# Ledger of designs, part 58: designed miniproteins, single chains, continued (2)

Each design is a single chain, and the fold is of that chain. pLDDT is the mean over its residues in the fold that is shown.

## One batch from the design tools (miniprotein)

Design m6139
Fold by ESMFold2-Fast:
Structure m6139 (fold): chain A 60 residues (1-60)
Amino acid sequence: GVHQEILRLIGQILSLIGQQIDLEFQLKEGKISKEEAEAKLQELDEQIEELLEKLRSLGS
C-alpha cells in the first residue's frame, strides 16, 4: 500500500545519505580521488532528488 511505499522511499533516501557520508570520509582519508568522489556524490544527489519527488507525488 501507499504507507509501505512511503517507508520504502524514506529507507532508500536514508541509505543514499549514508553512502554520501561514507564517500566524504573516504575523501578525507585520501582513499578516493576528488573527481571520483564528486561524480559519485552527484549521482547520489540525483537519486535522492528522484526519490523525494516520488515521495511528494504520493502525498498529492
Scores: mean pLDDT 85

Design m6140
Fold by ESMFold2-Fast:
Structure m6140 (fold): chain A 69 residues (1-69)
Amino acid sequence: SEEVQALLARIEELGRAALNSPSREEAERLAREAIELARQLADGRVIPQSTADRLIARIRALLAEREAA
């Protein structure tokens, strides 16, 4: 579904924005928004739970990467 692909692209965009944010608070907010969107898509059965878990792990890894820089 093109709609699902657009939502997945939005999650990736939010994760990238979190990594590149100059503010820790802004980065955490963007990451939280991306994680919440991934959870909503899994809860609505739009994507598999395994896909949401992988996306959430990736977003958390990007935040850790930002903190290490």
Scores: mean pLDDT 85

Design m6141
Fold by ESMFold2-Fast:
Structure m6141 (fold): chain A 76 residues (1-76)
Amino acid sequence: MSKEEDEEYMKRVLGEKYKLLLEILGVDYIHMDDDVFKLGADSGKIKQLGKKLGVDLKLEDLSKDPTIKGLLDLIK
């Protein structure tokens, strides 16, 4: 399956959340399996994500599954 199809899927499913993730992480694209810390997330960026999404994101919880999918599971 192509990266382009996956990106279009992410844009449709996440909408404004997709753009927010790109802006805060400072990247042009993300996938469900991407490690948020490898994308450049630090404690400050995780805190900003939590504030913008209205949730209390903990580094400890992200460390259990540091993927975009794991992040999304925390912000339901």
Scores: mean pLDDT 74

Design m6142
Fold by ESMFold2-Fast:
Structure m6142 (fold): chain A 65 residues (1-65)
Amino acid sequence: AVPAVGATATIPAGATLTLENGEVVTGGATVTVQGAAALDADNAAVLGVTANGQRVAGIAPAAAG
C-alpha cells in the first residue's frame, strides 16, 4: 500500500516527477510528499512515497540537460 502524504514541496525548475499512472509533474508545480528524502529519485520507490496522491515511479532532478 502507498503511505499517506504529510508534507508539501514545490518541484524545482527543471525537475520532473513521473507517477505510476503516467502523470508527469514538472518544475514549478507543488506536490504533497512525506518528506524531503521522498524527492530523491533513488529512494522514492523504496520509501513508498506519493506525490499529489499518486505513487512516484521516478524523479529527474534539476540540472538534467
Scores: mean pLDDT 52

Design m6143
Fold by ESMFold2-Fast:
Structure m6143 (fold): chain A 78 residues (1-78)
Amino acid sequence: AEAAAEAAREGALAGGAGEAARAAREGALEGGADELGAELAGGAAATAAAAMRTAGADEEEAARAAGEAAKGAAEGFK
């Protein structure tokens, strides 16, 4: 969960929503999540980053949202 959150935040800062999704999935798997948990973390990170950017948020705000969404998805469906 923590690994997915940090990976999603750094991914969003480096390459936007797509990179946030990829990084969140990889971080979740490394942190011990199953495949479903990793997919949910990636999808949540990408959705949050894209939604924040559409609402006019800057890259830092979008990255924070991606990290929080990835963490919530990985932890909420244990």
Scores: mean pLDDT 76

Design m6144
Fold by ESMFold2-Fast:
Structure m6144 (fold): chain A 77 residues (1-77)
Amino acid sequence: MASEAAQERLIAMAEALKTQAEILRNSGKISEEEAKKVIELADQAIRAAKEGNLEAAKEYLTKAMDLLTDAVIKSLR
């Protein structure tokens, strides 16, 4: 059974990830295209969580986190 707390947590994590992608884009650490892809995946995670599909929400969130991490690493020396 999906709990409201689990849904809220996944949504909060996805929203935080969107905010981080925007901050990193604005600071020049990642490209606009990379930020857009992270935000799109985070939005898909939020949608899945709201639909009660916590497994799909986790998969989208993981993909968004991996993409953001890879983009940040590519910006480093």
Scores: mean pLDDT 83

Design m6145
Fold by ESMFold2-Fast:
Structure m6145 (fold): chain A 69 residues (1-69)
Amino acid sequence: MMEEVLERVREIMERAGVDPEVIEKALAALRNGLEAGSPDSAAVGVATVLLRAGHSEAAEEVRRVILEA
C-alpha cells in the first residue's frame, strides 16, 4: 500500500535525523512518483533529495524499501 511505504520511508528519515522540511520534500517526491505508477522514478527522486541533503545511508535504505530489493 502507498501509505505503508510512505510511513516506512518517514521512519527511516526520522531515525537518520533528516531535517523535517527535507522529509516533507522527499515524501512529496515519493507520493508523486508512486501516484504516477513509477516506483523506480519515485526511488530516484527520494534518493536524490536525501543525497543532496547529505544523508547517503538513508538514501540507500529508502531506495531499497521503495523497490523492495
Scores: mean pLDDT 80

Design m6146
Fold by ESMFold2-Fast:
Structure m6146 (fold): chain A 88 residues (1-88)
Amino acid sequence: NKDVETAKLFLQASYLIAKELLKNPNLSPEDKEILQSVLKDLEAAMKRNGIEVKESLEELLKKIEEMSPELAELLRLARDSLLNPDVP
């Protein structure tokens, strides 16, 4: 979905997932550095587009689900995979 509102919500959700992943004690120092770089890129993209994170990840996922249930499910799967890499 290329809808601008959906894209803005997706960007905000991705940022929050990345921030939460950074708290994972199982991340290698190299992975933490890469994730910090990704977060800076996401922050820069949000700033350029006037996007401000005001809602929780749960609220953002609910809004994305209303516009694209498939995209919301993809984000949940990405979150679960990245936060729990040992889960199949």
Scores: mean pLDDT 76

Design m6147
Fold by ESMFold2-Fast:
Structure m6147 (fold): chain A 92 residues (1-92)
Amino acid sequence: KQQLQQAEQKLKEQAKKNGIKVEVKIEGDTLEIKLEGLSTSQLIGLALQAIGLGVDGVDVEIKIEGNTLNIKLSGLSDQQIVDVLNAIASMI
């Protein structure tokens, strides 16, 4: 899963560059992401993107605490995990 490792690394590098703390956990078809230090616009945009995945049959759990966003997605293909990680990296 070289593409998955590259996408995770890219997200971590982009977060570090912008002063955002990121934690990523991947287990099978489940992706858990915690982001700290988000702007209001980043938080809203990321939450809406995650909710949109629920319409496509992905199980979505979102928890917002101040400027911290916790997202848990289940039922993802390996390609969907890569796409989500790359999308988040592009938004931060």
Scores: mean pLDDT 79

Design m6148
Fold by ESMFold2-Fast:
Structure m6148 (fold): chain A 69 residues (1-69)
Amino acid sequence: AVPAGFRAARAAFEKEHGITGSPIEKAKKAAAALRKLNGKPSAEDVRTTLRALGFDDEAVDAGVAAYLA
């Protein structure tokens, strides 16, 4: 189960960056936002951040793939 705090953090991040749509689309948009904020995080750092935001493994994998493209 995802803790309520992670859901709130994810919702706040999504609102600030205009991230809407399915969990997979939200993860892709979140990865794009991380690319812009960049200290150039690695793909592993992006995966860890998306998991911390409460995305499932499928959405995390899609977000990381979009980040690397």
Scores: mean pLDDT 71

Design m6149
Fold by ESMFold2-Fast:
Structure m6149 (fold): chain A 65 residues (1-65)
Amino acid sequence: GKLIAVVGGATKEEAEKKGEEAKEKFGADEVIPLVGASGKEGVEFAERLSRETGALVGITGAEGG
């Protein structure tokens, strides 16, 4: 299956930088940056995306748990 990384960051640059790290470290096929999203928003988005696509979805860089 496809691996998708959802990357949270306070800024677009921060989210994109963390996304590149996720691609290199974990071999993610796709990276989705969430700028200004809380950890709760990131988790909800990733859960929904995983259910809709059937892909494995990881979350990193988000704040708020």
Scores: mean pLDDT 71

Design m6150
Fold by ESMFold2-Fast:
Order: sequence, then structure tokens, then C-alpha cells
Structure m6150 (fold): chain A 100 residues (1-100)
Amino acid sequence: SAAEEQKKLLEKSLKNNIEYLEARIDVLTARAEKAGNKEALEHLEEARKYVEEAKNTKDLKEQLKLLQRASLLIGMAEAILNGDQKKLERIKKVEEYNEG
């Protein structure tokens, strides 16, 4: 059915997104370790936990929510490492909005 085909495509997209986020976490973690930036490392460790939870979750809506949370934490770590205060403030506002 069309619904089963769409679900299969979405599952492949999710797998690719997870692999992409894991690669970003690895790159940024190496960068944060070299910089000695503990705040960025803490955000990246939390992002990794959300990615692992998403991999172990069978509910698609919960997977998407966990991956969105991981993506925001990765963005915060990157903004911290870049010294991009405006981007960090914007990401924090998005996180607060999504928690409400």
C-alpha cells in the first residue's frame, strides 16, 4: 500500500538522519576536546544519549522528538565552539518553545 511504502521511506530517512547526527557529534566532540570546552562536551554527550534513545524507540513520533532534541543540543555545542552568541540564544528559544 501507499502508506506502507511511505513508512518504509520514512524509516530509511530516519536511519540516515541518525547516522548523520552521530557523525556530527563525533566531529564536534573531537573539536570540543581539543578546545577543552566542557560545556560543549556536556551538550554533545546529552545529544548522544538522545540519539541512542531514538534508536531504541519504536514510536515514530517519539523518535522524531528525540532526534529534534539531539539536533538542538548539537547546534548549541557548535554555536558555543564558534563563539556565536546570537545563534546560541536563538537555539535556546526554540528549545524553550518545544518544551512548552
Scores: mean pLDDT 85

Design m6151
Fold by ESMFold2-Fast:
Structure m6151 (fold): chain A 55 residues (1-55)
Amino acid sequence: SEIEKELLILLFQFVRDSTLFLAERLEARGGDPATIEKLRATAEELEEKIKELEE
């Protein structure tokens, strides 16, 4: 349904934004670069899924 699609987009946006926030916080604290890269890659994958769901 349209409502379910809209909710899924919102969920993906929230997870993307939260993932990016976590990556920024880890980078600021000198976190593992490989972990930070994986988080940024995950956020990019979510962005692509959002685009696929949007008309």
Scores: mean pLDDT 86

Design m6152
Fold by ESMFold2-Fast:
Structure m6152 (fold): chain A 65 residues (1-65)
Amino acid sequence: SAEDYYNKGKELFKQGKLVDAISEYLKAIELDPNFSEAWKNLGEVLDSLGIHEGAKRFYEKAKEL
């Protein structure tokens, strides 16, 4: 489920596996494009990677859902 991928992404993010966390969050939003928390956490991972403009776009997406 989208929630399963989201939870995997959170665990990977917690472990510092940022690229793997992105992959799992993207799978979550592929299954549920309205999954606001997945968009928000994808933004947080991008901020952690220094990709601040990308993060801003995903935060914006999360807010409109």
Scores: mean pLDDT 87

Design m6153
Fold by ESMFold2-Fast:
Structure m6153 (fold): chain A 76 residues (1-76)
Amino acid sequence: SMEELIERVIAAQRRVLRAAGVLSEAPPEVERAVAERLLGVAPEEVRRALEEAAKDPSEAARAAREYLELLLEARE
C-alpha cells in the first residue's frame, strides 16, 4: 500500500541521515511530510540524483542511492 511505501521511505531517510552524521531527530510529522514530498519528485530528477550518488563510494551515498531507488519504485 502507499502507507507501507511511505513507512519504508521514512526508514530509508533515517538511514541516510545517520550515515551522514545528522544527530537531530525530526518530528514524525516532518519525516512523513518530507517522504510524501520526495515521492512527488519527477522520475527524471530522481534518476539524475542516482547518477550523481553512483560517483561517490561513501556509505552516505550508498544509503542515498537505496533511498532514491525506493522513490522510483513508487512510480510503478
Scores: mean pLDDT 71

Design m6154
Fold by ESMFold2-Fast:
Structure m6154 (fold): chain A 100 residues (1-100)
Amino acid sequence: MPSLEELVERMRELLERLEAGEISAEEALERLEELGREILERLKDEEDYVKLATITVSLSGLLFSVRAYGRSTDPAIRERFLEDARNELEQLGEVVKEVE
């Protein structure tokens, strides 16, 4: 079974493939939603509500940014949403290390 850190690394690889144009924003979003559900399922008994809330918010922000990237036609706006997605994923990765 992959670790939480391995799931976050798979999310990072998806963002890299999205930025490289190797996958569509729709495909990236679907796969990120599946990985996010797996992370949340593994944390269902997590007692640190602040860390759980931070993970939930970061996942929501990541998914929102990728969706907005896919719906945007302006290249400059798309790059801002990719940067927002990367920042949310970095925050998620830091908190995940603290919850095992």
Scores: mean pLDDT 85

Design m6155
Fold by ESMFold2-Fast:
Structure m6155 (fold): chain A 88 residues (1-88)
Amino acid sequence: SDIEKAIEYLKKALEAAKAGDAESALKYAVKAADYLLRALNTASEEEQKYLKKALEYVGKAVEALQAGDLEKAIEYLEKAIEYAEKAK
């Protein structure tokens, strides 16, 4: 599913960020956002609540990665995964 693909890429982004690879983390985070947006188009109202929260945290993670704040990026990616998993 699009939600499962989003979670896969969020986990890849998180591992890249933990490894200090902001470039790969950003690439995977953007890919995850694309899948979250696709999931949102077919989601129930309950799923939309959690998908919107996941997208909010992916946006914050992208901003943190662009600022070089890997610690904050990791925190926001973990929150994005939490909310995306609640949307299953």
Scores: mean pLDDT 89

Design m6156
Fold by ESMFold2-Fast:
Structure m6156 (fold): chain A 56 residues (1-56)
Amino acid sequence: SSLDGLEILKRAYAALRERPDAALREALDAWFQAASAGDQEAVQAALERIRELLAR
């Protein structure tokens, strides 16, 4: 859902501010590019990747 996506993004940005994480940074960059292009499928794929990285 949109609310779950926002929570994932907030957690990801908070994690990056505390410590470097190249994989998480790349996933966030992919999300930003997809969102800027209006590619909904790519947005969902990037959010799923971010969720997986946060679950480590």
Scores: mean pLDDT 82

Design m6157
Fold by ESMFold2-Fast:
Structure m6157 (fold): chain A 71 residues (1-71)
Amino acid sequence: LEEKIEELYEKALEAARKGDEEKAKELLKEMLRLADELAEKLKKEGKYEEARKTVLRATGMAIDIIGEMLD
């Protein structure tokens, strides 16, 4: 699941850099959906620190993608 989030992040950045904002937004939404699923799974397992790190990483990734789209 983490590997898939990373793949979506890279694809979203590539789409944003190419000016494909619609594709970048769709990939960003899918990435955030998977990050939320992972964080919820980690919380159910009692891994609160890992869940927190997942949310922070996903937030940083989202900021990067949005930044590329705006430039």
Scores: mean pLDDT 83

Design m6158
Fold by ESMFold2-Fast:
Structure m6158 (fold): chain A 96 residues (1-96)
Amino acid sequence: MPEEDRKLFQGMIKGVENPTVPQLDPEIVAKIKEAMENGKTFAIIYRTKDGKVTLLIFGPDGAILKQLSLENVSLEEAKKIAKELGADEIVVVEIN
């Protein structure tokens, strides 16, 4: 991920307690930018190897609308929650 995109993403999650900024694939970053350009609400689902899921809902301006920390939830359940919270686009990031 370019450093500029990383700094932008870090800025978007600055209000999150203990924010982790993973190295995102360029395709994921492009999808986020496209959602913002189209005025869509989007969700980012961070899944760790230990099964912890962090769900972030962003407005089209990049503001965090909601943050949820979920334990023992499947990826499909996390996607369903994101849709119920109004996310038009869903991006999944697996953290190693």
Scores: mean pLDDT 69

Design m6160
Fold by ESMFold2-Fast:
Order: sequence, then structure tokens, then C-alpha cells
Structure m6160 (fold): chain A 104 residues (1-104)
Amino acid sequence: NEKAENLKHFLLGMELGKDAKTLSPEELRKKIEEARKYIDEHYKEIIEKIAETQSAEYALELAEKALKDGRYGMAAAAYMLAAQSLSGEEAEELRKKALELLNK
């Protein structure tokens, strides 16, 4: 599922954005491999549902799960995905939550 793969890349970019600026290429590769494995083991089904439905509900479910797991960048990505499926003040509040998580 190409859409699901694109969503995984988005989650990885948000999670590892700070690490990409500070780690060596080899250390970054190892972190990417670990994070990809974690996504495939724990978030695969929810990501596939988001890719198929574009539902804010599934994106919010992913955000809550990622927060519980301490995966703040992935949680931020999930809030941004939920915001894309919503409009107005509700979407803006979710984008604000995503930015707050990225500052951790």
C-alpha cells in the first residue's frame, strides 16, 4: 500500500527530525531501522486504516497510542494527519498540539 508507506515516511521524518541534525549517518540509519520496525510491529494496522479512510478518528487513535509509547514525533505527525481531515478551530487546535510535542 503506497499511501501507507508514505504515511510511515511522514511519521519517521517527524520522529527523527532532531536526530538527523545531530547524529552521524550510521547512527541515523540505525535509528531509522529501529523506528521503522517499531511502526511495523505496533502501528501498521492503524496506518493502513488511515491510508484507506483518511479518517481523523484513526489518526487521533494513532496519536494517543504514540503518546502513550513516548513517541512524540510520531504523535505530532498523527495530529497533523487528523487536522488535514478537519477544518477551522478544531484543526488549528490539533496543529497546536503537534507543535507542542515537537518542542519536547
Scores: mean pLDDT 86

Design m6161
Fold by ESMFold2-Fast:
Formats: C-alpha cells, structure tokens, sequence
Structure m6161 (fold): chain A 75 residues (1-75)
C-alpha cells in the first residue's frame, strides 16, 4: 500500500539522518541529509490521505533541511 511505502521511506530517511549525524566529513553528511529530505518529501506525497503520517513526514523533511543549514553555517 502507499502507506507501507511511505513508512519504508520514513525508515530509510531516519537511517540516513543517523548516518549523517555520525559522519565526520561535512560534505558527505550534507549529501546524506539531502537524500533523507528527498525520501521524506516522497513519503509525505504518498501519505497525503494519512494526516498523522503526513505530519511526521513533513516535520522529518523540515528537520533534515535545518540540519543541512546548520552544517553549511559551520563550514
């Protein structure tokens, strides 16, 4: 189902965020966060009819973008 696909994308996005937080190279961390944000945006599109999952996906995407901005300021 679209919901199951969205949940899988959310899980993959979280894995990429965790990898980015552990990544010592800020350029690689930015690439991981950018990929996570894309997965969360796709999850939100798939979750349009599920308000709870949609909200989680949107917040996750915003959080990934904020982490990217923080890393860009540090570099």
Amino acid sequence: SMREEAEKLMAKGKELVDQAEAEEDPEKALELLEEAARLYEKAAELAKDDPELYRKAVLAAVSAELLKVALEIES
Scores: mean pLDDT 86

Design m6162
Fold by ESMFold2-Fast:
Structure m6162 (fold): chain A 98 residues (1-98)
Amino acid sequence: SEEAKKLVEEAERLLSQAMTTGDKELFEKAVELAKKAIEIDPNNADAYATLGMAYYLLGKLEEAVRAFQKALELDPNNALAKGILDYLQKEHGIKLPE
């Protein structure tokens, strides 16, 4: 969906901005935009990867892992989801949810 794609692009823009400013409210807004994109297009791997990144930046590591796992289920080549999951497993000892 074009609408879902635009919501993901806006969420990604907000995450980029929040990473430079440290604005937690922008991470929370990115979560809501990514969730809305998933509601419109439940098979959108980029929406789940964006949701995972927003949760990761909010320190919600278990929720981030689950979102990234869903992104990889939909698209095994999603570089962002794969990279962050590999990082979280090795550096934080986070066990993937069963």
Scores: mean pLDDT 83

Design m6163
Fold by ESMFold2-Fast:
Formats: structure tokens, sequence, C-alpha cells
Structure m6163 (fold): chain A 86 residues (1-86)
């Protein structure tokens, strides 16, 4: 049972990092902000490293996603405010 649990945890971690790498690559193809592109490229390089580096890569991807979401939400609210002011 312990070995099964450890293997499931390792498979989950590998799936998580593979998913983050896929997201980073997709975001890099569409991103125009040079700072966000630099963070995504750094994260992609970190995913080729050890566990500690992969964790840093996942954090960078999460930061970029958070920034994109914040900008999208702010843009949507600015548009809604403009519609209310009209």
Amino acid sequence: MEEEIKKLEEERDELFYRTMLSIARDLLQSETDPELREKLQEAIELFNGDKEEREKGAKLVSEVIGEILTEAVDAAFARQQALRAA
C-alpha cells in the first residue's frame, strides 16, 4: 500500500509538471509581453532540471497565469465601467 501511494503521488507530480510545461509552451506562442515571455522561457528551462527546479518552473508559470488573469479581469471591468458611464 505504501509503494502504491508513493507511485500515485509521483505520477501526480509528473502529470502536474507536464501540464505546466504544456501550458507554458502554449502561453509563450501567444504572449507578446517581453517580461512574461522571459518568465515562460525560464520556466520551460527549469522543467528540464531536478525536482527543485521543476517546482520553481511551476511557480513562474503560476505567476504568469496570475498576471494574465489579473490583466484580463481588469480589462473586462474597465470595459463594464465604460458601459455603465455611457
Scores: mean pLDDT 78

Design m6164
Fold by ESMFold2-Fast:
Structure m6164 (fold): chain A 76 residues (1-76)
Amino acid sequence: SERELEGEVAEALVRMMLAIADILASQGKYEEALKLLEEARKRVEDYAAQGVISPERAERLLAEIDKKIEEVKKKL
């Protein structure tokens, strides 16, 4: 369905943001990486609230993002 495709695209967008954040962190741009991770977190929350991503999938993505945020914060 279109909604299933929308959910796949939403997750792909979040994954892309996480990959870019990893690149920024590898360059020592921890503040920029943190901002992007916080934006990705909000995106996941918004997609979950809209029903675009399942609650279970959102929970896993948020856990991964929160771990990355914690790691980046230790470098600031």
Scores: mean pLDDT 87

Design m6165
Fold by ESMFold2-Fast:
Structure m6165 (fold): chain A 85 residues (1-85)
Amino acid sequence: AAEELLEKAYELYSQGNYEEAAKLLEEAVKIEPSGETYALLGEVYDKLGKHEKASEYYKKAAELYEAQGKLLEAEWLRKKAEEAK
């Protein structure tokens, strides 16, 4: 369910269909929140020019990666959040 939505969102993202990608990713995080889905939501909203929303999703992704002990990925995402302003 959530994995299929994430895969479809990657397809839409590669096609430049950022609004549809965002909708699928928002459904995916309701089913199963993950660092990967929040990170892609950040990138999608950044592409849509919604930098404040992108920053918030990057921060959520970083928190989940930190909880998993993936500190380098979390640091990268926190940097992306700062740059998306």
Scores: mean pLDDT 84

Design m6166
Fold by ESMFold2-Fast:
Structure m6166 (fold): chain A 72 residues (1-72)
Amino acid sequence: GLSDLASANRVVIELSEGTKPEDIIKALEKAGVKVSKVEVEGNIAILEVDDRDRAARVLAETPGVKRVFAAV
């Protein structure tokens, strides 16, 4: 339910064409962000992370990330 969303630090991103989700996860891990779950559908990725604000900052500067938007 909504309580599960509130307990998880979750980030949704849109990937640029040709970007592999694995490359984005590696960039987050290199920046010290722990990724606990990844769900990918087409060019949309939903990431569960330990620090959403840090993840959002890293993703905003990561090549291959087209958009970063709110946890849902």
Scores: mean pLDDT 74

Design m6167
Fold by ESMFold2-Fast:
Structure m6167 (fold): chain A 66 residues (1-66)
Amino acid sequence: SEKEKKMEELREKLEKAGITDYSDEEIEKALEENNYDVEKAAKKLIQEDIDRGVEALKEAVEKVTR
């Protein structure tokens, strides 16, 4: 139940940042990696999402523009 509560808090933090498409596994992993610190886990996932999105866009542009 504590784990579920932490996962809900993390999901809520992510939703406030406009991020709603993380799986339960990714949320749980982020919590584990940050000692179940919801704030740190949220910041890590947000940062990862931003970095991945930017990199993916650059790759996509290179493939499309040729």
Scores: mean pLDDT 77

Design m6168
Fold by ESMFold2-Fast:
Structure m6168 (fold): chain A 70 residues (1-70)
Amino acid sequence: ATELVLEAKKAAEEGDLEKARELLEKALEIAKEEIRATAPEEERDALLAELEERAEGLLKKLEEEAKKKE
């Protein structure tokens, strides 16, 4: 999962925002699946919230790069 996030950041730096977004979404899906499968129910909610916050932060950075490239 982490490798897809790194690839998404690379794609954004190269200017391929579409690919970066797709990779980020795929990484998020895989990470959520792993958390649901392996984490205790009590920790699951907190881990999912943290993951979503991190993904939203990355998405905002990708969108800011897109605005600069117009």
Scores: mean pLDDT 73

Design m6169
Fold by ESMFold2-Fast:
Structure m6169 (fold): chain A 60 residues (1-60)
Amino acid sequence: SGLKRVYLSQMSSAIDLAKQLDPKVAEELLKIRDEILKETDEKKQQELTDKGLEMVMKVY
């Protein structure tokens, strides 16, 4: 779906930010991005994206 592309774009931006703040958080976000790539359920894709964004906001 079109939303999967949006979620992946948001995760890419979050990963770039996390690389500047905490490399360990960036590694966890890369794993979440890989999970989103494999996920077919849109609700789970959103939940994974939200989890990643919450992680980067905690170290921002």
Scores: mean pLDDT 86

Design m6170
Fold by ESMFold2-Fast:
Structure m6170 (fold): chain A 84 residues (1-84)
Amino acid sequence: SPEQLEQDGIDAIKALEEGIKDVKKLLSDPNATKEELLTAGLRLQALITVVKALLPYLSPENQAKAEKLITEARKLLEEIDKKL
């Protein structure tokens, strides 16, 4: 339903925001292992994929928010790759 797709999109944005926070915390942790970075990167990539799939069902405001978060998440994936 349209309501379900909108809600799924909002939930996906929230999950991506939390994934970004988790990766930022891990990247700032001097004790973070390569395995932890790889795992966090794979999770972040999955969250990007879900948000991208739901992007057409979001309001223009939430689409803009999602696109900014995807851009930030992709930069974090590049930072993970540099440390692996």
Scores: mean pLDDT 89

Design m6171
Fold by ESMFold2-Fast:
Structure m6171 (fold): chain A 64 residues (1-64)
Amino acid sequence: MHTVIGELLFEDGKYEEALEHLKKGIKENPTPAAYRLLGEVLEKLGKYEEAKEYYEKAKELAAA
């Protein structure tokens, strides 16, 4: 639920609100896609260093 809301907010350009919902989403259901989207939101907010950490976390979760 929260990840979907975060995705819709990201599409609407509501980056700060998207960040809040995505952080809740990853606590409930941590998926690579959710971490990657959170990284994209942080990048749009100019938080490039924090975005990089979430991209790396997404890659770790997707490791097979």
Scores: mean pLDDT 80

Design m6173
Fold by ESMFold2-Fast:
Structure m6173 (fold): chain A 94 residues (1-94)
Amino acid sequence: APPRLVEVVEIRGEDPALVERVREILEEVQREHADEDMTVEGVAARVVERLRAETGREAEVDIEALDDPDEWLVRITIGDEVIEITLREVPRAP
């Protein structure tokens, strides 16, 4: 199968500091796995693991397919805070 990467389309949340931290984690995950094939589920799992480790709080993830078949909405709930991330799976450039 052709290698794929996951790109960040949008991040939404009520806490700007949490939104920025999620963005930083996403950039770190992409950097660490730049030479690997990635899926939305794989990226979501890594982000949730990092947030749980850093906050000491339980985090829940829900992944929903959007109208575009390559786009996915990832909802991460940490206590009473919700972050919504729109991710797209794309072919990796050669």
Scores: mean pLDDT 76

Design m6174
Fold by ESMFold2-Fast:
Structure m6174 (fold): chain A 92 residues (1-92)
Amino acid sequence: MESLAERAARLALEAAMEALKNAKTRKAINLAIAAAIAAAGALFQSRFDERAAARDALAAAELALEAARLAGNEEGVRLAEEARRLAREALE
């Protein structure tokens, strides 16, 4: 079974990729790319430090949520909100 931090990072990455499908502005594109990089980093960190990975996944999820909202991608918003929920749960 994957950890809450690993799952949060994966969902944040998926949310960033969904946002990129519909991103039309430089701001939305830059936020989605930043979210994808942060989520990939969190996913790597989950192998070594689950709490650090959870913090990084939360930051990535928040960037992905803003990107998905700007892109108007409802699936991206849903994935990013779930990633935020799991990351917060991992930090409790």
Scores: mean pLDDT 88

